# Ledger of designs, part 8: designed miniproteins, single chains

Each design is a single chain, and the fold is of that chain. pLDDT is the mean over its residues in the fold that is shown.

## One batch from the design tools (miniprotein)

Design m266
Fold by ESMFold2-Fast:
Structure m266 (fold): chain A 94 residues (1-94)
Amino acid sequence: LEAPAAGELPDDVWAVSAEGTLTGDKFEGTGLFKNSGTGREVTAPVTGTVTVSGDALSGTVEAEADGLRYRGPVSGTVTGDKFTASGLVVAEPA
């Protein structure tokens, strides 16, 4: 999944950096969410469903914090049962 190519991110779009453990096609971990428009950062538990091809990972992430649900595409790498992934997600009311 490809991130938007826009030079300035909308305020409802958050950059995510996630790390955790992969079990089958599902992952669980911790995500750091950054909003470039407001400068706000949120750390939340993340879950997602992914496709792994070799050491490459792509899929979707979900997290809930502060009454918001963060959801969007991520891509990253897997080393053993550990993953790192990043992407752009949208915040919606939970």
Scores: mean pLDDT 76

Design m267
Fold by ESMFold2-Fast:
Structure m267 (fold): chain A 98 residues (1-98)
Amino acid sequence: STITVTVTVKNEGKSGKYKVTVTLYDANGNEVDKKEVILELKEGESKTVTFKFNVPTEGTYTVKVTAENLETGESAEASITVDSSSTSASITLTVKEP
């Protein structure tokens, strides 16, 4: 099956290039797939990106999302658990200034 992961990144820190990484893990913690994109975000800007993952077996999966400012190293992360029968998941991250 295919699960669509919608990620919204809000930048409350410095403007710059942000690397958004989405990693899918199986129930045993093994990496199944990993996708990344680079977004340019101004201070106070939010952007939404969508990732499609093929879920090869039934079961429980973990989706981990990390957003990192490539210039400052400031980052945020979040994870959610999804069942293989799920068609969509949404995650919001806020990257803050220290």
Scores: mean pLDDT 82

Design m268
Fold by ESMFold2-Fast:
Structure m268 (fold): chain A 67 residues (1-67)
Amino acid sequence: MSEEIKELIERLERGRRQLEEMGLEKAVAVVDEAIKKLEKAKDVEEARRIAQETQRRATLAVIEELS
């Protein structure tokens, strides 16, 4: 696995812990799925696309759970 993909996974794992502490279960599930996809990512470009989509989906989940 490339260094950039490892950095993205570590960043998502940190975000996941914060979301878990806040009780945002749906947002945690979105991040968990993204980490699994990143572990299987073929290259850095695919990993960046996964990260961008995950940011959008996680943001929507947070808004829904806090509303």
Scores: mean pLDDT 80

Design m269
Fold by ESMFold2-Fast:
Structure m269 (fold): chain A 61 residues (1-61)
Amino acid sequence: SMMDEIARRVAELDARRAAAKEQLRADLTARGHSDADIQEVLDRVDRMFAQRKAQVKAELA
């Protein structure tokens, strides 16, 4: 169903967001970025994925 497809895509986006944030945290830490700069990047990632989730829901609803 359309609701099952939305749920699946949202779950995939949540998994990708979590993996991307962990990879970025590790990479930025290794490159010597400050905790504040790392947090700004991670907050941006959260906003991008939130926007994408809203878009998926709008397109399939």
Scores: mean pLDDT 85

Design m270
Fold by ESMFold2-Fast:
Structure m270 (fold): chain A 99 residues (1-99)
Amino acid sequence: AAAAERRRAAARELAAALLAAQREVAERLIALLEERDPARAAEIRAALAEREAAFDAQVAAFLARAEAAGTSVAELEAAIAALPAVKAEALARLDAEAA
């Protein structure tokens, strides 16, 4: 079934894009905290490393949830398309809080 294979590919792509967006936000937050709270910056860095190390398990869990929810390929593609805007908004909020 081509539809099932496309859903798996889209779910993995979304998971990878989400991790990349989370990494950029985390790296920005780490940069802001390194001068004020280096211990918290180290905790965030460790949490990011743990998420990256668990990537395949997280992709499998995400796919299982998407299959259980009946999430369509179009819904997964829409979520991927929305990530740049969500990431930009998160980064803008961090910049505003740092000012």
Scores: mean pLDDT 76

Design m271
Fold by ESMFold2-Fast:
Structure m271 (fold): chain A 71 residues (1-71)
Amino acid sequence: SSAPARLVAEVEAAAVAAAVAALRGTPGTQSVDVDGTRITATFASEEAARAGELALLGVPGVTALDLERLP
């Protein structure tokens, strides 16, 4: 599906830089915003968002993930 999606991640403070790098390295990532330990990323498609989620699962210190389709 080509529907845009949003991923919200909660990470440990030491993991923020690695999580941001993983998301920015994911093809189809449109934006990455950081608010303390909360990272919000938007993606061109649900498939890109799933790739971003898989990339984050490889980062030590990710504590929560929420994937949402945009309206």
Scores: mean pLDDT 82

Design m272
Fold by ESMFold2-Fast:
Structure m272 (fold): chain A 64 residues (1-64)
Amino acid sequence: SAKEEAEKAAEEAEKAAALAASRGNDVGMQRATEYARKAAEAAEKGDAEEAKKYSELAIQASNE
């Protein structure tokens, strides 16, 4: 369902932020954390598309 897809996207965003933190990437962690929060808000609204978009941005930020 869209809700389940949105929740999975939010989980992936949180994992990206945690990964950046584990690497000592403070800037990437802060940006990924912000995007993870937005992904979680989208997931609460059942907006799978927006949750996936913010999840992608969190992953990109974690790799910088």
Scores: mean pLDDT 82

Design m273
Fold by ESMFold2-Fast:
Structure m273 (fold): chain A 73 residues (1-73)
Amino acid sequence: KLSKEQLDAQIEASLYFMKGSVYKQMGDYDKALEYYKKAIDILLKAGEISEEEAKKMLEQVEKELEELKKKEE
C-alpha cells in the first residue's frame, strides 16, 4: 500500500534509473549497471518490490547491457 516512505523511495529510485539510462546512452555499461542496482535496492528496501521481482529486474538489466556490450565488441 502507498505510504510517503514508498513514494519517496519511488522518486529516489527513478532518479537512479535515469542516471543508469544516461550512462547506458554514453556506452558506460558498468556505471549504468551500478546505478540500476542502486535503484532496485532502494525499491526492495522500501518494500515496493519483492526479492523475486528485484532478481528479475537485475537479470533483465544485466541481459540488456550484455547485449549492448556484445554489439560494441
Scores: mean pLDDT 80

Design m274
Fold by ESMFold2-Fast:
Structure m274 (fold): chain A 85 residues (1-85)
Amino acid sequence: MADEATLRRALNLVTQLISAIEKGDEEKARELLAQLRELVKHFDPETRARVMELLDKVEEALEKGDRNAAIKALQEIARVLTESR
């Protein structure tokens, strides 16, 4: 179970990560991605599994330079996190 503060922090990290990707700041994007991975460990197993799979897709998209695919995966993460409320 994640409290409301943890959920809010995760959503804020997603927003910051999208912004970093849009600005082309790959180093900051990777740092924020790592922070989001750590924070998501505090969520329930089902939500954690869903988000971890999507985070892997974000990382693959960033490695390929596909910023649009990375942003789309992050938007799906935000949706999953919001629905877990």
Scores: mean pLDDT 82

Design m275
Fold by ESMFold2-Fast:
Structure m275 (fold): chain A 73 residues (1-73)
Amino acid sequence: MAERAKRYLEDAKQALENGDYETATKAVEVAFRYALEAGDKELMEESLKIAQELADKGNPRAKELVERLEKAL
């Protein structure tokens, strides 16, 4: 679980770096699901941080994701 969360989080960071905000948002959503299943608060917080940055870039899916992540923490 945690290992998969870390992998998707790496993918999300890479996509964000490349300006692919849609792929990054999908990857961070998957990373958060695995982090939540693992009970790994650090990975959940890391996922929220990336989702917040994507929301700041104007991605509407990321804005919705931020709300869901904040409630889960």
Scores: mean pLDDT 81

Design m276
Fold by ESMFold2-Fast:
Structure m276 (fold): chain A 61 residues (1-61)
Amino acid sequence: KIDDIVKRIGDLSRRYGALRRQRDAATDPAVRAALDAQVRATSAEIQALVDEYNRLVAEQK
């Protein structure tokens, strides 16, 4: 359902913000690299859901 996609985008967007703050605060390069990977993965998931949302909206009359 479109509502489930919107909710998940919201949840992932909050996680993305939190991960970015943790990454930017991290002084250990290994920790920063791990957090950066999670930021990229979360960003990719958000983009996929946004693409699905836009497709579903375009199908609605």
Scores: mean pLDDT 82

Design m277
Fold by ESMFold2-Fast:
Structure m277 (fold): chain A 71 residues (1-71)
Amino acid sequence: SKELKELVLRLIALELRKIGLEIEKELLKEKLKKGKISKEEAEAKLKELEEELKELDEEIKKLEEKIEKLF
């Protein structure tokens, strides 16, 4: 159905955004390891990324539950 396709496309978009944030988190950890960023700056940015990831996980869960209810 068209509704299922729209929900699946939205889920894909959220999953791609999550992958992007996880990559950013890993790059930030590598910068810290190489001394390119201070510990305080890295901790602040990591906390922000973790909060965004938590919000995305909640959005993904709600969307997955909505898709499941269509079956």
Scores: mean pLDDT 87

Design m278
Fold by ESMFold2-Fast:
Structure m278 (fold): chain A 67 residues (1-67)
Amino acid sequence: SEEGLKLYTEPIEELLELAKKVGTEEAKKVAEEAAKRIRELLNSGVSKEVLEEMERIYKEAKEKLKK
């Protein structure tokens, strides 16, 4: 279970580091909201749908940070 959680906590860390590099409050908010959403989904239990939604949140946040 811990190993499975690490697969998505690493993307969270990546988003937070990207937001730090951008250096805006808007970027920090995007990364923090994505991290919160992913952690909330993980707390609801791990299923195929949860994993797919976490990946979607990660990708959408990453695209917003590229702006």
Scores: mean pLDDT 76

Design m279
Fold by ESMFold2-Fast:
Structure m279 (fold): chain A 87 residues (1-87)
Amino acid sequence: SLEEASELLKKGEEAFKKKDYEKAVEYYEKAMSLAFIGDPYLLEKLGKAYYELGDYEKAIEYYERALSILPSDEETKENLEKAKEKL
C-alpha cells in the first residue's frame, strides 16, 4: 500500500542517516516495488545508497533513471558524474 511504502521510505532515510546503506537499499527497493515505481526522488536515493556501498555501476543506473524522469536535477547530474569517475 502507499502508506506501507511511505513508512518504508522513512525507514530507508533513517538507515541512510545512520550510514547503514545496505538497510537503506532494502527499504528503498521495497518502497519502490509497492508504490514509488519511477519516482525520481527514490531513484536518486537508491543511487546515493549504492554509491556509498561502492556499487558504482548500480549507482549510475539509478541516477540515469532519475534523470530520464527529471533531467534538470543538478544534484543527480553531479552525483552521476562522481559515480562515473569511480569506474
Scores: mean pLDDT 86

Design m280
Fold by ESMFold2-Fast:
Structure m280 (fold): chain A 59 residues (1-59)
Amino acid sequence: SDEEDARRIIEGIERSLAEGDVAAAKAGAHEALQMLEEGRVPEELRERLLELAKQALSL
């Protein structure tokens, strides 16, 4: 569940960034940061999710 949730967030941010949907990318980034703060992201996905969240929030 947490792994599936993390993958969905990653895919969503990547898709939003590719489409130039800044609002959707930032929304995904905030969801990603919340999941990271709560320790719900699998260690293997943590760095990738954090990098994408930072990228989206820098827009």
Scores: mean pLDDT 84

Design m281
Fold by ESMFold2-Fast:
Structure m281 (fold): chain A 61 residues (1-61)
Amino acid sequence: MTAEQGRAAAERGLELIRAGRLEEGERLVSKGVTGLMEAGQDEEARAVGEEARRLAREAGG
């Protein structure tokens, strides 16, 4: 997975979490975070993971 593909997957996952589709959204965020880490974008991957956790707490908590 390229950094661009990982970013796109993470972005779509965050959209799904905001829409209350937590299971699908978290799955895509996980895929995107893995792709970003494989591409050496560790800080971006961390930021995405933190945002996903925050949104999941707001939408599903």
Scores: mean pLDDT 81

Design m282
Fold by ESMFold2-Fast:
Structure m282 (fold): chain A 94 residues (1-94)
Amino acid sequence: SIDELLERARELIREGRYEEALELFKEAISQAKTVEDFQLIIDRLEEVIREHEDDREALETVLEALKEVLSRAKDLDIINRVIGEILRVIGLLL
């Protein structure tokens, strides 16, 4: 279900439906229980950053999703990875 939510959220980004995409990313994040779940979510958010580096609204959506991951993550390696991705997105938005 997490993978299906992430796939649909990415399709919504491609359609310019950023608010709906964010809701689905947040739903996927709310279902994350394991380090592997969080890694999958971050991997898919990294793919959005790579595919949409010139799309401000897509990058802002990913930034909000990464902040949600950071608020829920308890594993130090996950936290460090999310911080790195947040800083990368902020750099692209400047």
Scores: mean pLDDT 90

Design m283
Fold by ESMFold2-Fast:
Structure m283 (fold): chain A 85 residues (1-85)
Amino acid sequence: MEKEYEELYKKYLEKYKKEAEEAIELIRKDEELRAQLDVKKAEELLPKIAEAAAKAEAALEVGDEEKAKEYLAKMAEYQQKIAAA
């Protein structure tokens, strides 16, 4: 179980970190997004969202529903902090 979780976490972490880096690049290039979003918060929190997303998906695949709920809640908190800028 632990080994499967760690392998899935690493797989999803690579995926979501890449998506976070792409999102940060998009925000930096888009004038409308820079005007509407707190860019500093986005740059700080998008990598944290990526880590939480990776942990949540890995937990769901190994059947750890409580762990998945915890990380989904952390994702929602970080997303709200970016949106509330």
Scores: mean pLDDT 78

Design m284
Fold by ESMFold2-Fast:
Structure m284 (fold): chain A 54 residues (1-54)
Amino acid sequence: SLISQAVAAILLGDVERVRKVAKELEKKGYPEDIINSIKKQAEDLESGKLKAPV
């Protein structure tokens, strides 16, 4: 699922992929709260607030 892809990208610290998956979720009509949450994870990864374990 796209949610699983977003989680995998977050765990890998792949900010570009997280943003790309968020855009795809938006295109498929997923709830805005879910999309915004994923976008926030990408921002937290970029700022170092969230650190990928790998």
Scores: mean pLDDT 78

Design m285
Fold by ESMFold2-Fast:
Structure m285 (fold): chain A 70 residues (1-70)
Amino acid sequence: SEELEGDIDAALVIMEAAVLENAIRQGVPVSEEDLARLEKRVDELIEKYGEDHPAVQAARAALERVRALA
């Protein structure tokens, strides 16, 4: 179902965001390109599944955590 596909797609984006968040917290350099790629993936989730989807909201929250640290 599209709902399950949205959960899976969002989980992959959340994992990518967690990797970047951990990298920043450990002092590993993260590029503007890495951030732009993550932002694009979240935008694609919003377009496909909608902003109100709980998993999409979780992915957006993960992106905002990365942005706050960068």
Scores: mean pLDDT 83

Design m286
Fold by ESMFold2-Fast:
Structure m286 (fold): chain A 86 residues (1-86)
Amino acid sequence: SMKAQEEVRRIAERLFNEEGEETKERIREYYREQGLEKSDEQLEALAYTAASIRAIGLLIDKELLKRGADPSLFSEGDLEEIRRIE
């Protein structure tokens, strides 16, 4: 739905602003270990993509918890991020 797309974008923008530089460095190192060099522009795009994927995952996890999933199946960090979603 359009509402879900807007929620994903807002969460992804927050995650990218808070953790984007750390995510870029993790992705840079991952590609370096594979023998590949990525530009800063490519790493920024990949970090934003990672934030978007994580945002989708958090919304799915939030719905699962609402439907009675056991909170112990999730990391403390994931539960904290889900609590930040309205």
Scores: mean pLDDT 87

Design m288
Fold by ESMFold2-Fast:
Structure m288 (fold): chain A 74 residues (1-74)
Amino acid sequence: SKAEELLEEARELIEKAQEALKEGKYEEAIELAERAVELALEAMRAGGDPAVATGLALAGIGLITESRIKLGKL
């Protein structure tokens, strides 16, 4: 379903955001994580698994927060 495709894309974006954060690419990590949160919430609205969607959204928010903290220290 479209919701399942959105959850898969969100998961891939979370993985990319984690990699970017580890590499010190904080701006890229924020952009990827913001997109992941957007897709996870869209999937939830489209009838996707709310537990999976919520987990991905929270993971993305955590990555955004950590990356913003790192940027603010530069």
Scores: mean pLDDT 87

Design m289
Fold by ESMFold2-Fast:
Structure m289 (fold): chain A 118 residues (1-118)
Amino acid sequence: SELTASPADIEAALAAAEAALAHTTAVAPEVRDAALAAIRELLERGLPEAGLGVILAAATVGADVAAIRAVLEALLAGASQAEAMRRGAAASTDPRAREGLLLSAAAIDRVAAARAAL
């Protein structure tokens, strides 16, 4: 009902995101810490859908710090989730992370197109 999340709701969301990333394949601590910091800022700005994009990106990049930083910068600048994934892919130093981000961007675009067709 509120346009802004309470501090307790933000902390609960961050705890859930931490648990999800801890169960994701080979997410490096530096990537996880950067992702959690960005999720906090996005939630404080009232952008929870962008926070979900951060979780997907962190899970996809694993240890690719250059890729996650580019995704986070794009999301914090107001880019769409798909565009943020493409920016991460362009900055990626890991071919697997790059391909995963491009596939995630394509999936997000297809889901958005399907939703628009409803």
Scores: mean pLDDT 82

Design m290
Fold by ESMFold2-Fast:
Structure m290 (fold): chain A 59 residues (1-59)
Amino acid sequence: GLREEAKKKLLEGIAKILEGIGLLYEAERTGDEELKEEGEKLLKEGKELLKEADKLLAK
C-alpha cells in the first residue's frame, strides 16, 4: 500500500543521502572531482525520494 511505498522511498532516500555525504567528505579530503559529482548526484536523488515519500504520507 501507500505506506509501504512511502517507507521504501524514505529508506532509499536516507541511504542515498548518507552515501552522498560520505562521498562529498572523501572528495573534500582527496580533491577528487568525480567523487564530488557522484556525491552531489546522490544527495539530489535522495532529496527527491524524501519529497515523494512526504507527499505519500501527507495524504
Scores: mean pLDDT 84

Design m291
Fold by ESMFold2-Fast:
Structure m291 (fold): chain A 62 residues (1-62)
Amino acid sequence: SESDKILKETDEELKKLGIPEDVRNKALEQLRLAAGNMSPEDVRRLKDKMIATLKKKLEREK
């Protein structure tokens, strides 16, 4: 499905950013749950928000 593609893309993007596996797994679970009640476009917007938040958190821990 389109949502499965978004989840795969999200995981790869988070790996590229160096986000830890446990944090990535939690983010993907949240996104997967949301995907059942949202359009693919809304899931992509949520994905972008989550990635931005995790990136800021990673920068704060430096």
Scores: mean pLDDT 78

Design m292
Fold by ESMFold2-Fast:
Structure m292 (fold): chain A 63 residues (1-63)
Amino acid sequence: KKKILLVYADTEERAREAALEEKKKYPEYEVLTLPGVSLEEAKKIAEEIEKELNAEVEILDVS
């Protein structure tokens, strides 16, 4: 089953840095960034990705 990590941050720079660190630690995860959306919007996106891809989706908030 595909594993996806959604990195949520208040800025694009912070999200990018966190995503690079997570990719190093967990190469089995596909890491995506979600800067500039609300946490509630991020949760909705995670739910849609889980449904469409039949994947395990985790949100990491690094704000």
Scores: mean pLDDT 77

Design m293
Fold by ESMFold2-Fast:
Structure m293 (fold): chain A 55 residues (1-55)
Amino acid sequence: SLPEELLEEIRRLLEEYLAGKISAEEFRQRLADLGRRYGVSLDELERAGVRLLLE
């Protein structure tokens, strides 16, 4: 349902966060920025992130 480019950016952010490359604060800020740029709610972004973690 979300654009492929957005899903790729979410996956990259999750990988960086799980690898300890970015803080939880930086992760939240980047996720909020993605929501603004793509016109997607934070709830939808969080659901997509959970689905990616389960892959």
Scores: mean pLDDT 80

Design m294
Fold by ESMFold2-Fast:
Structure m294 (fold): chain A 74 residues (1-74)
Amino acid sequence: KEELLAVVRDALEKMVKSSDEKAREAAEELKEWLAKNVSEELAEEVQKILLEGIENGKKKEAAEKALELLEKAL
């Protein structure tokens, strides 16, 4: 659980610090990783949160929301 959350935190931190294009790429990579290591449903939900945050200029808030969701699920 701790190892999974460490990967997620690192991915979200990189996304928040990235340009919008690179942030979308990071969100897609995280979705693929989550689908393989956690669940497809949770991966899709997280990607939706992150993409909406990127589109609305709220990357940090989106990352925080995604992390809360994953901490409850893991």
Scores: mean pLDDT 82

Design m295
Fold by ESMFold2-Fast:
Structure m295 (fold): chain A 94 residues (1-94)
Amino acid sequence: TQSIINSLNFSIQVAQQSGIPDLSQQVIQLANNAINSINQGDYSSAIQYLQQLQQTMQQMLRQAQQQNAPQDIINRIRVAIQSIQGSIDTLRSI
């Protein structure tokens, strides 16, 4: 679970660096909700928040590409999306 929390903190950092305030706020809220659910042992709620987070991060990726964000930011968003998928898969295996 600590590895998932670390991945969520990475997603928060990526959102803060994205330059897209509205989606960044949503990512931060969803990531914190997922962390809280994990800390409470509520993996079902955590999975739901992670799924919403993944969708929001995909929207962030599209907007970053449309705004011609630096390639390193685009790559970090892609890495965050993949780590969220890995977290969902891990929690589903518990």
Scores: mean pLDDT 87

Design m296
Fold by ESMFold2-Fast:
Structure m296 (fold): chain A 78 residues (1-78)
Amino acid sequence: LSEEIRREVDLAMARLAVAASTEGETKEVALRLVEAIERLPPEEAERFMRRLLEALKLPEEEALERLRELLEEAEKAA
């Protein structure tokens, strides 16, 4: 796979993981984070993607807090 195709696959997988694992406000924040990650340079996008997926494994309250922090960081980096 080219880097471009791999990124498209990774972004699609992240959106699926969000849809499968989250609801309500957590889902909204996580989807916004995926959109912010899409606008980042490749290396930064990969780092934020890993942190997004790790955050989705946390309990709901911790996940929401971590996702909000990541969204702020990603928007600053974009």
Scores: mean pLDDT 79

Design m297
Fold by ESMFold2-Fast:
Structure m297 (fold): chain A 77 residues (1-77)
Amino acid sequence: MKPSPEALEAETLLALAQMLLAIAKRTGYDPEVLKKAIELAKEALDLAQKSGNTRLVEQAKEVIDEAEKLLKEAEEK
């Protein structure tokens, strides 16, 4: 089975979003890093939906939800 271009791009963007989320957690929840993680995860979600990859859709939603929650907490100072 050959992965679709959308699925491969979604996996790459999701990995980058997860890395940025991990960096934000270690660097004091920088809002700019969290916003970038959300952007990449949302792009990954769109591509995952187009590819029909339910696992990637679920993972992207989890990253978006966590990053948005942390961003809200960081901006409420």
Scores: mean pLDDT 81

Design m298
Fold by ESMFold2-Fast:
Structure m298 (fold): chain A 84 residues (1-84)
Amino acid sequence: MEKELELEIAESMLMMALSLVKKYGSEKASKAAEEARDLLAAGDYEGALKKTEELIKLLREEGYSEETVNLIERTKKELEEALE
């Protein structure tokens, strides 16, 4: 019960973060966020985590604030921990 709840919360948090990056991000960031969201929606957690890591790197390269990047990195980490 607790682990299922943790997983659903972590998945929902990452889905929200990716949706916001798609809405407010650059064209490249929006595309990467959409790809990560599609994998997450398909239940491909490993693929979604890998794409989110690529997105985090892209956001840093494009000059997004460390505060913004850290918020997204936190949602990725919460999902990683929920999958253990």
Scores: mean pLDDT 85

Design m299
Fold by ESMFold2-Fast:
Structure m299 (fold): chain A 55 residues (1-55, ends at bonding distance)
Amino acid sequence: GSAARTVVALAEREYGLPRATVLRLARAGDARALAEALGISEASAARIIALIRAG
């Protein structure tokens, strides 16, 4: 959905990660790896994964 697209766009803009990398990590469900890549908490990464997976 639009919320998932907004979150991915913000992650690219704020953290400089390619969209493909963010989507790959989110689809893998690896909250730890996403948290370390973005420099955020694992809880925040898990929320991002849930939003992307929900569409």
Scores: mean pLDDT 72

Design m300
Fold by ESMFold2-Fast:
Structure m300 (fold): chain A 76 residues (1-76)
Amino acid sequence: SAEAHNNLGNVLASLGRLDEAIDAYKEAIRLKPDFAEAYNNLGNVLLAKARSVGSEDLRLAGKHAQAEALRLDPND
């Protein structure tokens, strides 16, 4: 399920396994394209990885994912 992939991403992110967390959140979004929480979580992990490796492309991708989360669920 989309929720299982989102939960897997959360566990992987907590372990610092950022690339695997990104893949899990992307799969959650593929299964449920309106999954605001998965977009927000993806954005946070992309921003964390961007800071770690100094990547502007990842920073922009993270900000884009956060914006999509806000578009899908602007009140939460």
Scores: mean pLDDT 88

Design m301
Fold by ESMFold2-Fast:
Structure m301 (fold): chain A 77 residues (1-77)
Amino acid sequence: MEEIKAEIDRLEAEADAGNRQALVDAIFKLTYAALKAEEEGNKEEAIEFYQRLLDLARRHGLTELAIVAEEKLEKLK
């Protein structure tokens, strides 16, 4: 999991610098990490990844993805 977090941090930085492929990869990795945390019962880590996904989606104007992340966060509270 720690290796995935480091990769996501790098991809988010590249996405924020305007790399569209890095944005797509960051979304994929964040979604995977969040679903994996949910499956393993790690609620705190799932919330962290969905919150990061929501923030990334909002920063880049991805409205549909932001809605999905918000719904997941509400369910996990």
Scores: mean pLDDT 82

Design m302
Fold by ESMFold2-Fast:
Structure m302 (fold): chain A 75 residues (1-75)
Amino acid sequence: SLNEIIEKLAERFKENPEKVTREDVLKAIDELAKSEYEKLNLKIGLAVYFGEDPGTIEKLRNEALKAYEEEKKKK
């Protein structure tokens, strides 16, 4: 589940959280998330955390919605 991935990310980076770069977390998300929808939702949370502009966050949300609809069509 999404919560399990979040818990694994927190455990991986708990030793030096302030030294963790956005790229480090993006790489870990790609390794831990099983679907494009899960990856994009985690990337949205990360973009908010790192203070990315609203336009970047909106683009990620639109991509997550598209991924969700495409995954629904496959099942």
Scores: mean pLDDT 73

